Designed miniproteins, single chains, continued (5). Designs and how they scored, part 49

Each design is a single chain, and the fold is of that chain. pLDDT is the mean over its residues in the fold that is shown.

## One batch from the design tools (miniprotein)

Design m17687
Fold by ESMFold2-Fast:
Structure m17687 (fold): chain A 88 residues (1-88)
Amino acid sequence: MREELEKLARERAEAVLADSLAAVRREHPDASELERYEILLEAARRGLAHAKERAKSLPPSPEIEVHLEALELVVRRLEERIEELRKE
């Protein structure tokens, strides 16, 4: 139900964040943690925008809803972490 879909979106967002953080740390070893998160946020916002545009041409489905919600959660989590890092 709704709770299961929210859980799936959160689990997907956490997996995407973990993989993306590992990749950006490998690709930008000399960058600060703040710079790495800013790179990921730019990429995540671009990905979400493209996914939303693509969704307009597809029939509505729970799979698309979970995917979009997961991408929105990724963007939110990155924005929150950047705000925390800037307060240091």
Scores: mean pLDDT 82

Design m17688
Fold by ESMFold2-Fast:
Structure m17688 (fold): chain A 96 residues (1-96)
Amino acid sequence: SERSRLVARMIGLYFRALEGAALAIVRKEYERAEEIMRRLAEGLGVPLEKVRKAAEGLIPMAKISIKLMTEEQIENLIRGGEESAREVVRLAEQLK
């Protein structure tokens, strides 16, 4: 169904946004990380603390990614996370 496809897309966007936030935290780009997490919390109607804990859980993975990937690849993942957080907000408004 269309709703099932939309929910699956939102889950994928949510994880991309969390990855971007975790990478931004490891790069000490805290303003970018906070904006991603805040947008996810607002769009999903969940406490910011839950989103922050989810992003922090990805920090060990993000540290490995930074060692294995180029600076350009990491920047593209963070930008992808920012875009994904905006899209989650947009799609969440359509599910009401």
Scores: mean pLDDT 87

Design m17689
Fold by ESMFold2-Fast:
Structure m17689 (fold): chain A 94 residues (1-94)
Amino acid sequence: SELFQRVQRLLREIGEALYARDAEAALAHIEELKALLESVRPQLPESSQPLLDEVLRLLEEAARAVEAGDFERALELLERTLEPLAAILEALEA
């Protein structure tokens, strides 16, 4: 529940930064989300590890898009994280 709320807050903050075309804020919040997700890796079932790796890869690609000034691509990549991220959060709850 607290993890879910922290993830949702970071996703919102990344989205807001991307809409504002604020590269510095977007990159900072992407790194915060990546660090949070890596911190829960040991609690994640083996079957869900590929989903975590996919989310981390999508976030890294989003960061590269931000660095290139492609905020539309970064938003698309962030949207692609939502489904596998929901599955990860469900796996951590039970």
Scores: mean pLDDT 88

Design m17690
Fold by ESMFold2-Fast:
Structure m17690 (fold): chain A 101 residues (1-101)
Amino acid sequence: SSDKKIAEQILKTFEEIKEKILEGKLTEDEMKEYEKWREIGKELINSKELQELYEEFIKLAGEGHGTLLLIAIGKVKEKEEISDEALKLTLEELIERLKKK
């Protein structure tokens, strides 16, 4: 489905952003873009179901990984329509990956 493709794109973008931040080479302009994307991602996590899944994710991964996910969602939203189903699939996949540790 298109929702599954968008979820896969968010997951890929999450890993790319995580790597970019770990490199410590963000410009001031890139930091401003990341702040904008974080706000966009936060606005999309607005249903009770998505908020509960996001809270479960940050309990397992930590607040920093929550911020990375919001940035990834916001970046993808600039080019793609993101449904609640795509966000749910993304969060469920991340939670399942963490539970297998």
Scores: mean pLDDT 87

Design m17691
Fold by ESMFold2-Fast:
Parts: structure tokens; sequence; C-alpha cells
Structure m17691 (fold): chain A 85 residues (1-85)
């Protein structure tokens, strides 16, 4: 459970970095975040909802704005993981 949350946080952080360094991959990033949301839902429904929100932001916003939103969702996931300890 905690190992999976740490992995999801790390993957979401990498997704934000990809959006900043390679904006053309935004569609791939959105798809990966949707897959991560499904995995996260099985561990924590709240984590799943956070990652689904991140995927939606990537689909609807410019990549630079989406990256900042994904980074804020990564912070929310870290806070959630700390709270569930």
Amino acid sequence: AMEEMDALIAEAGRAARILKTNPSKSDEVAERLEQMAERARKVSPEAGDILRGAAEAVKTLPPDEAAEIVESFVRALRALADHER
C-alpha cells in the first residue's frame, strides 16, 4: 500500500517534468495519469480522484499550466499519504 503510493507520487512527479520538457507528449502523459488513477483507486479512492483530476487538467490545459497543476496534485498525494500513516 505505502510502496504503491510512493511509486505513484514519483510517477506523477515525472509526468509533470515531461510536460515541462516535452509538451508534445501531453496526450501520453494524460493517458498514463488515467492508468495511474485506476491503480491508485484500488489503494485509496482519494488518491484515485486526485490523479484523475491531474489527467483531466493535462487534457484541458496548456502543458505549462497542466504541469503546475500536476505538481500541486503531487503535493496533495504526499499530504494524503502522510495523513494515512
Scores: mean pLDDT 81

Design m17692
Fold by ESMFold2-Fast:
Structure m17692 (fold): chain A 61 residues (1-61)
Amino acid sequence: MLSLEEAKARADEAIEEYLATGDLEAFEKRMKEIMAQMPSEEEAEEVERYALQRLTQALHA
């Protein structure tokens, strides 16, 4: 099970890998694995929102 800090760090790694490779399927798989490790649905949603915000900013900055 992951803490919010660990999950956000792994989400950042997944985003960096996606930006380097363009592999959306690998990114989606990583995010699903991270969210599945969260202790609650609320925390999983927080990590998902964090990742989407970060990814959107990186792609459209």
Scores: mean pLDDT 81

Design m17693
Fold by ESMFold2-Fast:
Structure m17693 (fold): chain A 82 residues (1-82)
Amino acid sequence: EERYKKLIEYYKKQIEEAEKKGDYINVADFYVGLGYLYYRLGKKEEALKWFDKAIEYARKAPKSPKTENILKDAERLKKKVE
């Protein structure tokens, strides 16, 4: 329970910090992590929402191998949860 709360707070803070810097690649990456955490906790609808956010921010980022990999990971995990 305490570990669950800390992980969620960690990912949300990382997203806010990356967004402040305009680092959309890392924003997308952290949303993938948040989505995966919710998936592991059985919260499918929230997991899907976070994966959609990851895809949104990955598409806003400049095209790079890292951005393409994040996009593929988010789409793959979204299909696995659905």
Scores: mean pLDDT 83

Design m17694
Fold by ESMFold2-Fast:
Formats: sequence, structure tokens, C-alpha cells
Structure m17694 (fold): chain A 89 residues (1-89)
Amino acid sequence: MEELKKLLEEFLERAREEAKRLEEEYKRPEEVEKILENVEKAIKGILEKASEKSRLSPEELVEIAESFFHMEVAILKLILENEKKKEEL
């Protein structure tokens, strides 16, 4: 559990760096903050369930968290790019 917490904290730091770059690109800090809140909630869920229901290693649990973050980012980019296209048409 301590190893999993450390790996998830390291992932969260990387996610915050990527979030800062997204804020600089899209200038939508409130929407980027929501992604970070969703990721933090996912991390809490992983930690709560890791000892009870998970057959996955700490490394695999981190991969799930990273996949979730990347999906949230991809969805946000799709929404923001779609909004820009509608405003330019």
C-alpha cells in the first residue's frame, strides 16, 4: 500500500505538469481543474479498493489511473476543439 501511494503521488505530480501545459494552451483553468479533481477522486477510489477487490499490481493500478487521466484530457480537447470550430463557422 505505501508503494502504491508513492507511485500514485508521482503520477499526480506528472498529471499536474500536463494540466499546467493544457491551461497555457486552452486558457480554460476551471475545466482543467475539474480533470485534476476527477483524477484525485479516481486515485482515492483505487486506494480504497486496492486491498479488497484488486487482482492488479501497484504498477497496473497506476496504469489505470494514467489511462483515466489521458481519457479525460482527450475528451476535454475534443470538446474545446469542437467549440472553437462552431464559433469560427
Scores: mean pLDDT 72

Design m17695
Fold by ESMFold2-Fast:
Structure m17695 (fold): chain A 70 residues (1-70)
Amino acid sequence: SEFAEFLKKKIEEIARSLTEEELQKVKEAVEELRKILPTITDPQVRREAEFMLRLGEEILARYERLKEEE
């Protein structure tokens, strides 16, 4: 879909612009989301947290791929 392509492009733009400080904050946010996810009982909040976790993981994965390009 158009939205999926737009989102992939934005994830790449974010990954390309991350400083080392921002990268660490993203890693910390992902780890905290993983930690709290099992404690979330509200289905809507849980879906939002799962989405945020996946987004953070995609940003980190894209950053690592870009790092290989140096």
Scores: mean pLDDT 79

Design m17696
Fold by ESMFold2-Fast:
Structure m17696 (fold): chain A 81 residues (1-81)
Amino acid sequence: SPRDEANVEFQLTFLEEAIKLSKDEKLKEFGKEALEKVKENRDNLQEAGKVTQEFFDKMKKEEPGALIEALERALEKMAAA
């Protein structure tokens, strides 16, 4: 559905911005793996959401400031599209 497609696009945009903003090389690598898994599972909203949530929880603990900035950037990009 268009809503499910928008949800996956937000997840992809969020992960791309989070990877750019992170200063932690291990977290960047984990984010790149998460991004690839979401791309492979774009038609499986449950699996995509689970992968994105796992990354979100890790970044929230390690770089909460970068997480907030990544979310703001993703929201702005989705609003501009």
Scores: mean pLDDT 86

Design m17697
Fold by ESMFold2-Fast:
Structure m17697 (fold): chain A 71 residues (1-71)
Amino acid sequence: TIRQLQQALIDAVNAGDTAAAQQYQQQLADAVGQRLAAELGPEMGAAGRQAILDTPVEELAARLQAQLQAE
């Protein structure tokens, strides 16, 4: 699930495994892009995917950790 990919990305960044973190970032971008494309159309899917890929992996992990801690 997307939540599992978010947690895996956070764990990889915290472990200092940059290669694993980048792989999870790519998988998360693809999964989020597909979900948004299905719900909001292909343009929103592409935009959501690109936004994740454009975010530095450490910044992305910090943002996701804050989101997961809130809920």
Scores: mean pLDDT 82

Design m17698
Fold by ESMFold2-Fast:
Structure m17698 (fold): chain A 60 residues (1-60)
Amino acid sequence: MTPKELAQQVIEQGTKRGQELEQQGRQLEQQGDVKKGIELGAQGGLVVMSAVSTAIGILS
């Protein structure tokens, strides 16, 4: 696997995981668990940002 392919795979998996966490957070907020919903949404964003940062490091 090339570094470029690895970087793309990292971004793809991180984005999918982040989106799942954000969707779960939204569902919890709708059910009245606003604190857990916000925490999961924030976690999702951090997962995506971490994946992007890792991919940049692989390509550099």
Scores: mean pLDDT 82

Design m17699
Fold by ESMFold2-Fast:
Structure m17699 (fold): chain A 76 residues (1-76)
Amino acid sequence: KELEELAKKAEEAGYDSFAKWLRELKELAPNLPKEVLEKLEEAVKALVEGNDEEGILYAVEAEEIAKKNGLKVPGK
């Protein structure tokens, strides 16, 4: 549910590839750790505000945390 809302916000901001990645992540890991979700929320917020560098860094950090927790993430 939360990942779909983030994907819609990313898509509306023009980040279609990131929105697709978020939807694929929802299918692969429906029960995300809260820390991963919080980093993805920060990434989407930064991207919507035009802070592309910060948004990319938060997204990369979220992926790293997910992998360390043994979760499968989409091959981006």
Scores: mean pLDDT 79

Design m17700
Fold by ESMFold2-Fast:
Structure m17700 (fold): chain A 56 residues (1-56)
Amino acid sequence: SAREAAYARLRAAAEAQKDAAHPDLRATVDEVMRETGLSEEEAEALAVEAWLEVQS
């Protein structure tokens, strides 16, 4: 689904930046919104979920 594809991409971006001092997922959020049509609220919620999962 679009949501699963968006989450997978956000998860990959979060994993790549998990040890960064100033992680920035905004570019990936904007990209998944453009590609999937998800709302900003939903895309940002998925980014937060992915970041928390990576930090666990």
Scores: mean pLDDT 82

Design m17701
Fold by ESMFold2-Fast:
Structure m17701 (fold): chain A 102 residues (1-102)
Amino acid sequence: MEEIFEELEKKVKELVELLKEGKITLDEAFEELKKKIEELARKYGDKELGEELIEGLEKAREAIREAAERYLKEGWKPEAEMEEDAKIFFEAAVKELKEKEK
């Protein structure tokens, strides 16, 4: 279990750097995380944890998208004390939606 989270944290840090540099889209980052979760679930034989992590990832993806849309339409901002990695995903979502709605 702990090994799955350690490998996921490494992948998240890699994707965070790519998002900061504008080298990857938010959708590509979530697809890479989903693939990593599926690989780790198979490697460690924990299918149920893998399914729970994918469900959590899809919920997080939707929540970030909704927060970004709300920010652009209503000026609503998430709380300032958001985790730094979560802030980067939120900022990437805002940028992607802003470019899509041009």
Scores: mean pLDDT 74

Design m17702
Fold by ESMFold2-Fast:
Parts: structure tokens; C-alpha cells; sequence
Structure m17702 (fold): chain A 93 residues (1-93)
């Protein structure tokens, strides 16, 4: 399905952005957080590609929760992106 392929691509892009921001972070705690979120997003994208939408929904929800818990501006933006991707995943389920 085109919608699933587009969603997977968007989640992969979000993961790539987190990896890029991690490489430019000088704070070890922020870097570790961004690397963790990037890995979670990649797993969600992989789940979408495999047709496991339920697992993708779970991973996107966990990513949004983890990002909000960071209390950082980057975490706030990541949580918003993850929440939007979660809504799209729920729509195509």
C-alpha cells in the first residue's frame, strides 16, 4: 500500500534527523537520548515495512512518551513528530 510505504519513509527520515542531531550534540546525555530515539524510530519504520502496524503503533507511542520525558526543546519537537506519525499509523491500521 502506498500509504504504508510513505509512512515508513517518513519515520525513517525522522530517525535519520535524530541521528544527525545526536552527532552535533556536545552534551553526552542529550546525545544518548537522541541516539535512543533514533533507534526506536528505526524499529517503528522496520515494523511498518514488515506490515506489523500494531508493533509500529506501540513503538511510536513509546518514542513520543520518551521524547516528552526529556524536557528539552528537541525532545518536545520529536514528541510532536512521533505523535503525528502515530496518528497516521492508527489511520492505516
Amino acid sequence: QLERDILAALVYIAAAVEKITARHSTDPEVRAFEEEVAEMLKKAADAIDQGNIDEAIKLLRETAERAEASGTPVGRDTARIARNLLEKAEEIK
Scores: mean pLDDT 83

Design m17703
Fold by ESMFold2-Fast:
Structure m17703 (fold): chain A 71 residues (1-71)
Amino acid sequence: SAEHEALLAELVRLLREQREIEANPADYSEEEIQELRKRLAELMLRLSELVAQDPSLSQRAAAAMEAVAAE
């Protein structure tokens, strides 16, 4: 669905931003780091709710996380 595609795209975006913060922590404020953690936690909670309705979303989320890790 469009909602699932949008959430998976947002997951990829937030995971890439987390990787950039880990690589260049001096370029980010504590507030920016906390905001990213909050957004990622909220997104993961939303994905877990949707996975209960569509288990295939779990495989797609795992694939998205693996793709970012492989970059």
Scores: mean pLDDT 84

Design m17704
Fold by ESMFold2-Fast:
Structure m17704 (fold): chain A 69 residues (1-69)
Amino acid sequence: DGVLAAARRALASLVEKGLISEADARRALQAVEAETDPAAAARAGAKVLIEAGVPRSIALAFERELLEA
C-alpha cells in the first residue's frame, strides 16, 4: 500500500511536469503493482521510466522515493 501510494504520487508529479505521458505513468504503475517485493517493485517502475526516456537521475530518485516509503 505505501509503495503504491508513493508511486501514484511520484508518477502524477512527473506527468504534471511534462516528463512522462499518462500512458508511461500507467505502464510504470503496472510494473510496480506486478511485484510483491518492495525493492523489486521500485526497480521495475524505474526501469519503465528509463525505457520511456526519463533521465536516469529522475528514475533513480523515483526508485529511492519508493524504497523510503
Scores: mean pLDDT 83

Design m17705
Fold by ESMFold2-Fast:
Structure m17705 (fold): chain A 79 residues (1-79)
Amino acid sequence: MEEVEKLKETIERLKEEALEAHKDDEERRKEIEELYEEALEHLKKYEETKDPKYLARAIGHILRIIGIIEEARLERRRA
């Protein structure tokens, strides 16, 4: 379960980075926080069940947060 702890740390870092990138966008910040909470809930279910579907769902939410960070970077380069 050490791998789950590392994944939680990674999610927290990505969440903070995404929120900082969208500090002036309330709707986007809400979406980021929702994705973060859902990712943590899926990781919790994975720890309880060891069912890989929950790990896959958590990874999916992480990838969405990464996408939000990359979108912000692209928008800033266009400004």
Scores: mean pLDDT 80

Design m17706
Fold by ESMFold2-Fast:
Structure m17706 (fold): chain A 98 residues (1-98)
Amino acid sequence: MLSDEEAKKVAIEAAKEAGGEDPTVRLRTVDGREVYEVTVTLKSGKTATILVDAKTGEVLRVEVGSTGPGNDQGSEEDIEEARKIGKKIEEALKEAMK
């Protein structure tokens, strides 16, 4: 059985192993649902935010900051990197919660 503290640690370790820099994790409530908000710095220097269900470990959303119209359009590479990090976090949390 995994505690919330252990779940946050697992998410941070998985994010680092997937190449995320300076990962931070905070527990939030969004629309009555508890989520881990994981924030990492990508190789491009952009920030990615990954929302993970605190109960299931499922990745709910992946967003990359400073990516969009009017910015550097290396968005596909940034999104792919962020999704890879999110997938590693999801897999690590789901396995740790079993």
Scores: mean pLDDT 74

Design m17707
Fold by ESMFold2-Fast:
Structure m17707 (fold): chain A 55 residues (1-55)
Amino acid sequence: GLARALLSDPEFARALARLAGVDPQTLLDAARRGDRRALAEVLERLRRRGVEVEG
């Protein structure tokens, strides 16, 4: 899932945060606490920008 990918790959987390327009630390904190709603919101922002992300 997305949370595991973000926690296991710091470069992926940094790239995704840049594409979504959010701070990488905010993304990592959401992943660590299992905030599925916050992660879904980030994915929705990426989709609106035309970025395809699996999750």
Scores: mean pLDDT 74

Design m17708
Fold by ESMFold2-Fast:
Structure m17708 (fold): chain A 79 residues (1-79)
Amino acid sequence: MSLEELLEQALAESKRNGDEKSVAFFTALLNKDYETAAKLMLELAKETGGKVPAPTVEGMVEALKELEKQSELADELAK
């Protein structure tokens, strides 16, 4: 499956579970709106009680792009 198909499946599950934040997060990723996705990640990190330094939205966008790259690598390793 492509990354987009996996994100659509995760979005459908999030809607079924009533998890509005996950719905917004996966919707942003499907739209390639990494800025909105980064903001949602920062909000989730605060809610988990972790100490969140003041990272830039740009830094979080870079981290999300790296996750996409690692997803492709994981598919290669699963062969």
Scores: mean pLDDT 67

Design m17709
Fold by ESMFold2-Fast:
Structure m17709 (fold): chain A 96 residues (1-96)
Amino acid sequence: MDKAVLTAKSNPEAVRGAALELENNGDADVEFEGEDTAILTAKNNPLRVEATALELENNGYAEVEFYGSLKNEPLSVSEAGELQQKTLEELEKLPF
């Protein structure tokens, strides 16, 4: 399941607005945790979800973590976190 977790840094209103826009367009399911965290689950267009999350990060509005994302863009900050998560998943997949 392709997810992006957005943690607002400088502009939580911009993060919230972008998340609601993706939900309104049917591109993602959105769940808000507190006032500064938005969890996006990609539905119709995971590339748009990724692009929107990266734009918010590039503007300094949010920190972004991708889980189970499609590898369409080079990841920068979140790459180490994804590699660690994948290692844990591979250990879980080897019950032999």
Scores: mean pLDDT 68

Design m17710
Fold by ESMFold2-Fast:
Structure m17710 (fold): chain A 81 residues (1-81)
Amino acid sequence: YVEKAKEHIERAKQAVDEGNSEEAAKHIRDALRYIYEAIDAGKYPEATKLAGELSEVIDYAIEKGFGDEVAKAAEEVRKER
């Protein structure tokens, strides 16, 4: 789970750099799913670190002006409520 999440976070960042918001959103969602799997497996420290890395990629994508699909994905990442 941890390795899969890392792979998708890296691919999401590459998609942002390439200007492909659809691929970025897809990899963000996949990374988030693997982070939840890590949480379910009791790997809380690793999941927290990965969530932080994913949040940075999401924020970067939003700052680059990518579409609503990336903004939607960002709302699913570690937000206090």
Scores: mean pLDDT 74

Design m17711
Fold by ESMFold2-Fast:
Structure m17711 (fold): chain A 90 residues (1-90)
Amino acid sequence: MERVREAREEAVRHARAAAEAYAAGDLETAQAHDEKALAAIEEVTRLGGEEAGREALAEALRVAARVLAERGLISEAEAEAVIARIDALL
């Protein structure tokens, strides 16, 4: 479980950094962090199975949606709608 936890934490960390970079207009940095977040989610899936991977992806997307709303790129209502859709897929 330790390696799964570490990979999940890495995915969330990179997803947050990607969203912050997008909000700042730094698309190159955002893309680099998105790639690292996806690689970490794949590692969660390899180590913990499909459910763990889906949960890690959902958490990463919720974090990204909240950051984008906090930075004013999307509304709070839009962020809540995205999070609700993510939760409905689990």
Scores: mean pLDDT 84

Design m17712
Fold by ESMFold2-Fast:
Structure m17712 (fold): chain A 90 residues (1-90)
Amino acid sequence: SDRAEGLRRLAESLLKEPDPRLHRLAEELLELEDEESLEALKRVVRLVGEALLLKKILEEKITDEEEIKRLREEVEKLVAEAIAALEAAA
């Protein structure tokens, strides 16, 4: 329930942004709000990571491709660590 409320709040924040990519991520997060399977939790982690990365790029107007690449690699590492923790707990 707290997770579902957290996902709804995140999705609502993304839907307020003008970028349609953030709207698509918000819609995918809302589809997963009541899903409890390990695969659904892994997908939520991936979607949250992508949404936060994209939001940061847009809000800070990051246009340098090398900086975007470094941020993406950092987010992908954190997502992989979170997924590994979920798999270990299952």
Scores: mean pLDDT 82

Design m17713
Fold by ESMFold2-Fast:
Structure m17713 (fold): chain A 80 residues (1-80)
Amino acid sequence: MEEEVELDKEEKEAYEELKKLLLKLESDEDIEKLIAFYQEMVKKLGEERARKILELAILEVGEEVSEELLKKREELKKKE
């Protein structure tokens, strides 16, 4: 936690997959897939490392989704 989070190859692959799963959350099945993937990450990378990758993915996707939603809503308002 005290230093910059550097992702190795496996961690980066997990991070990209988590981002894709988070962006596709539309149904309960998608949530189950996300949970299952996270559990595999915990087993492979350890709980602390898996949690940090998940937090980074959520933060990144949250910022991206928020910006995209704000852009869409702003353009719809401007068009009136």
Scores: mean pLDDT 69

Design m17714
Fold by ESMFold2-Fast:
Structure m17714 (fold): chain A 102 residues (1-102)
Amino acid sequence: LSDEARKLIEEGFKYYQEGKYKEAEKLFQKAADLAKKAGDNLLQARSYLNLAFVYLEQGKFDEAQKYLDEAERLASTIPDPLTRSVLEIGIAVGRVILRKAL
């Protein structure tokens, strides 16, 4: 589950970099579902953060806000301070982009 979720995040990010947002969305949603089943809060948070950025690129601001909020909630549960901080920075960047778009 966690190894599958990691692979899906990497593949989804490749599609994201190519501007293939619909394909990236599907892969990140599947990664989030697998991470949730595994109880892997880190991979679930990463998947939700990536979904938020996909939705920002598509102008789907309500969905982006929802996933940023969920990623933030999950990030707060991560014991490693460095890993948590990296996620919090990504979330903060997403929130700045969202505010400038509104």
Scores: mean pLDDT 87

Design m17715
Fold by ESMFold2-Fast:
Structure m17715 (fold): chain A 75 residues (1-75)
Amino acid sequence: APPLSPLQQQIQELVAELQKLIADALRNGVTPEQLAKFQQLVAQLRALMAQNPDISPENRAAAEASLDATLAFLE
């Protein structure tokens, strides 16, 4: 497989960080600091998606699924 592009790497890092925060919140509850981090990461991922409309449908679907899961968890 070809190496990951910088954009793909950045999206994967943001998704991984969101998954880590969800796991931590499930164990310890949601703190104000964690809520702020969730909001920051969601905003960053949304901005990347908006700035890069040529993202593959598969990568876009994965990012959107991660955003939906995070927002559902926080509500």
Scores: mean pLDDT 75

Design m17716
Fold by ESMFold2-Fast:
Structure m17716 (fold): chain A 98 residues (1-98)
Amino acid sequence: SVLEQLEKAIEHLKEAKEAVERGDVGAAFRHLMEAAEHLNKAKELAKENEEVVKQLEEAIRHIGEAYEALARGDYEKALEHLEEAIEHAKEAKESAEK
């Protein structure tokens, strides 16, 4: 379901944030990739819900920015984009529950 994919994505985004905070870049990349996969599955399942799709596209964009920030060692910027990705994924979940 859309909700199941969103819950898994949010869990992986939170794990990515914790990994960045402890300096575990490898774990952070793994969790970002898993979150992106679950968000893309949620987007396909929810494609007729324009509000959910918009929030998911914003979350996926922020995951990409967090990935690039991590790749260049910018942990502060990575954490900012991770927080934005978590917020947009949560908004998508709230919209999907209506």
Scores: mean pLDDT 88

Design m17717
Fold by ESMFold2-Fast:
Structure m17717 (fold): chain A 68 residues (1-68)
Amino acid sequence: SEKLKKAEEALKGVENEELKKEVEEFVKEYPEALDISGGSDSLLILAIKTKDDEIIKKMIEFLKNVVL
């Protein structure tokens, strides 16, 4: 999947290994979370690209409420 590849590339810029693992496990369990967008762009991929741990954590919590 192109979205999975983009998420993987974006995660390479994240230095928090625990958060990186949390994102990887979340995407493995709920790959549909990558399809949630505010237009053409995946919200999770955009959050990962910020490299801000708090933004990434808040996005995961938001997406958990959407897919669960």
Scores: mean pLDDT 80

Design m17718
Fold by ESMFold2-Fast:
Structure m17718 (fold): chain A 67 residues (1-67)
Amino acid sequence: SELEQKQEQLDEKVEQARKLDAEARKARELAEKGDEDAAKELEKLMEQGRELSDQINELRHQIGELR
């Protein structure tokens, strides 16, 4: 069903967000130690995290509407 498909997509994006957060934590640690490449990667990861958070919120709203 559409509800099941959206729930699966939500679960996948939540897992992606957890992995992205772990990568962002590592990049932040390296950036704090003066790694400029890590600082640039952290900026990109933060932007990806914001987009992913918006997608997760949208899926949660859509799932709520289908219930």
Scores: mean pLDDT 85

Design m17719
Fold by ESMFold2-Fast:
Structure m17719 (fold): chain A 106 residues (1-106)
Amino acid sequence: DISELIYELLLRIEKEKILTEEEARKLALELGISESQFNTWLNILTTILNELLGIKNPIAFISEHGVQALIDLIKTFLTDPKFDELRKTLSDEQLEELRKLIELSE
């Protein structure tokens, strides 16, 4: 369910051209995502985008490039052996939530 709420949040960030973390946080709260859940997901997405592309603002990235571009980067992060050590910093639950996000995009 949290993965479904996050996916809805990402789609609305793209549709509404949200650029700031503060605007995305307000939208997350309206969708029923807690501040703690939002911050956890934001940190995961920031880590992935920073490591793959050197991007520090995932909200602006999603707004500019779209949710599918983010999903493609998550797929690369989950499958490329060069990220094996970085994946070990995430919990099994967090990795499973990322896989669910990919499934929701299909």
Scores: mean pLDDT 86

Design m17720
Fold by ESMFold2-Fast:
Structure m17720 (fold): chain A 65 residues (1-65)
Amino acid sequence: LSRLSPEERAALELVARKGAAHREELLAVAGDAVESLLAKGYLQESAGFYTVSPSVAEAVRALLA
């Protein structure tokens, strides 16, 4: 993973722990970091839910250990 801001890390932790998070829930903890994570390909969006991209899931798990 490239360098993450504290907000980007908080968003990834929330999504990883829950498996999926609503947009509103992520905005409460991450603000603009959600769009940054989508642009980096670390999150994916479907029907208002955000999940960790499969390509980075192992790296995210390692980061949160």
Scores: mean pLDDT 75

Design m17721
Fold by ESMFold2-Fast:
Structure m17721 (fold): chain A 80 residues (1-80)
Amino acid sequence: MTDQQRMRMSGDLYVMYVRDGVDSQQMVDRMRQMGVDPSVLDVLEQVGASPRVMSRVVRYGGTQTQVRQFRRDIDQVRRS
């Protein structure tokens, strides 16, 4: 999957969050349907990420480096 495709999916998820008011579970289910890596979904479930944070995570693609980057980004959002 290209960076362009991940950015598009992130945008689609953000539209669901803003327009449809989806909760975190609905967001996880949609990300799973879109083919987001299971290791990224596991991190989201562990940290209790908000739908807004989840809509951004699809860009990280589930490699160990991307999962670490995503975990740092979640920690920053939670502290802000």
Scores: mean pLDDT 67

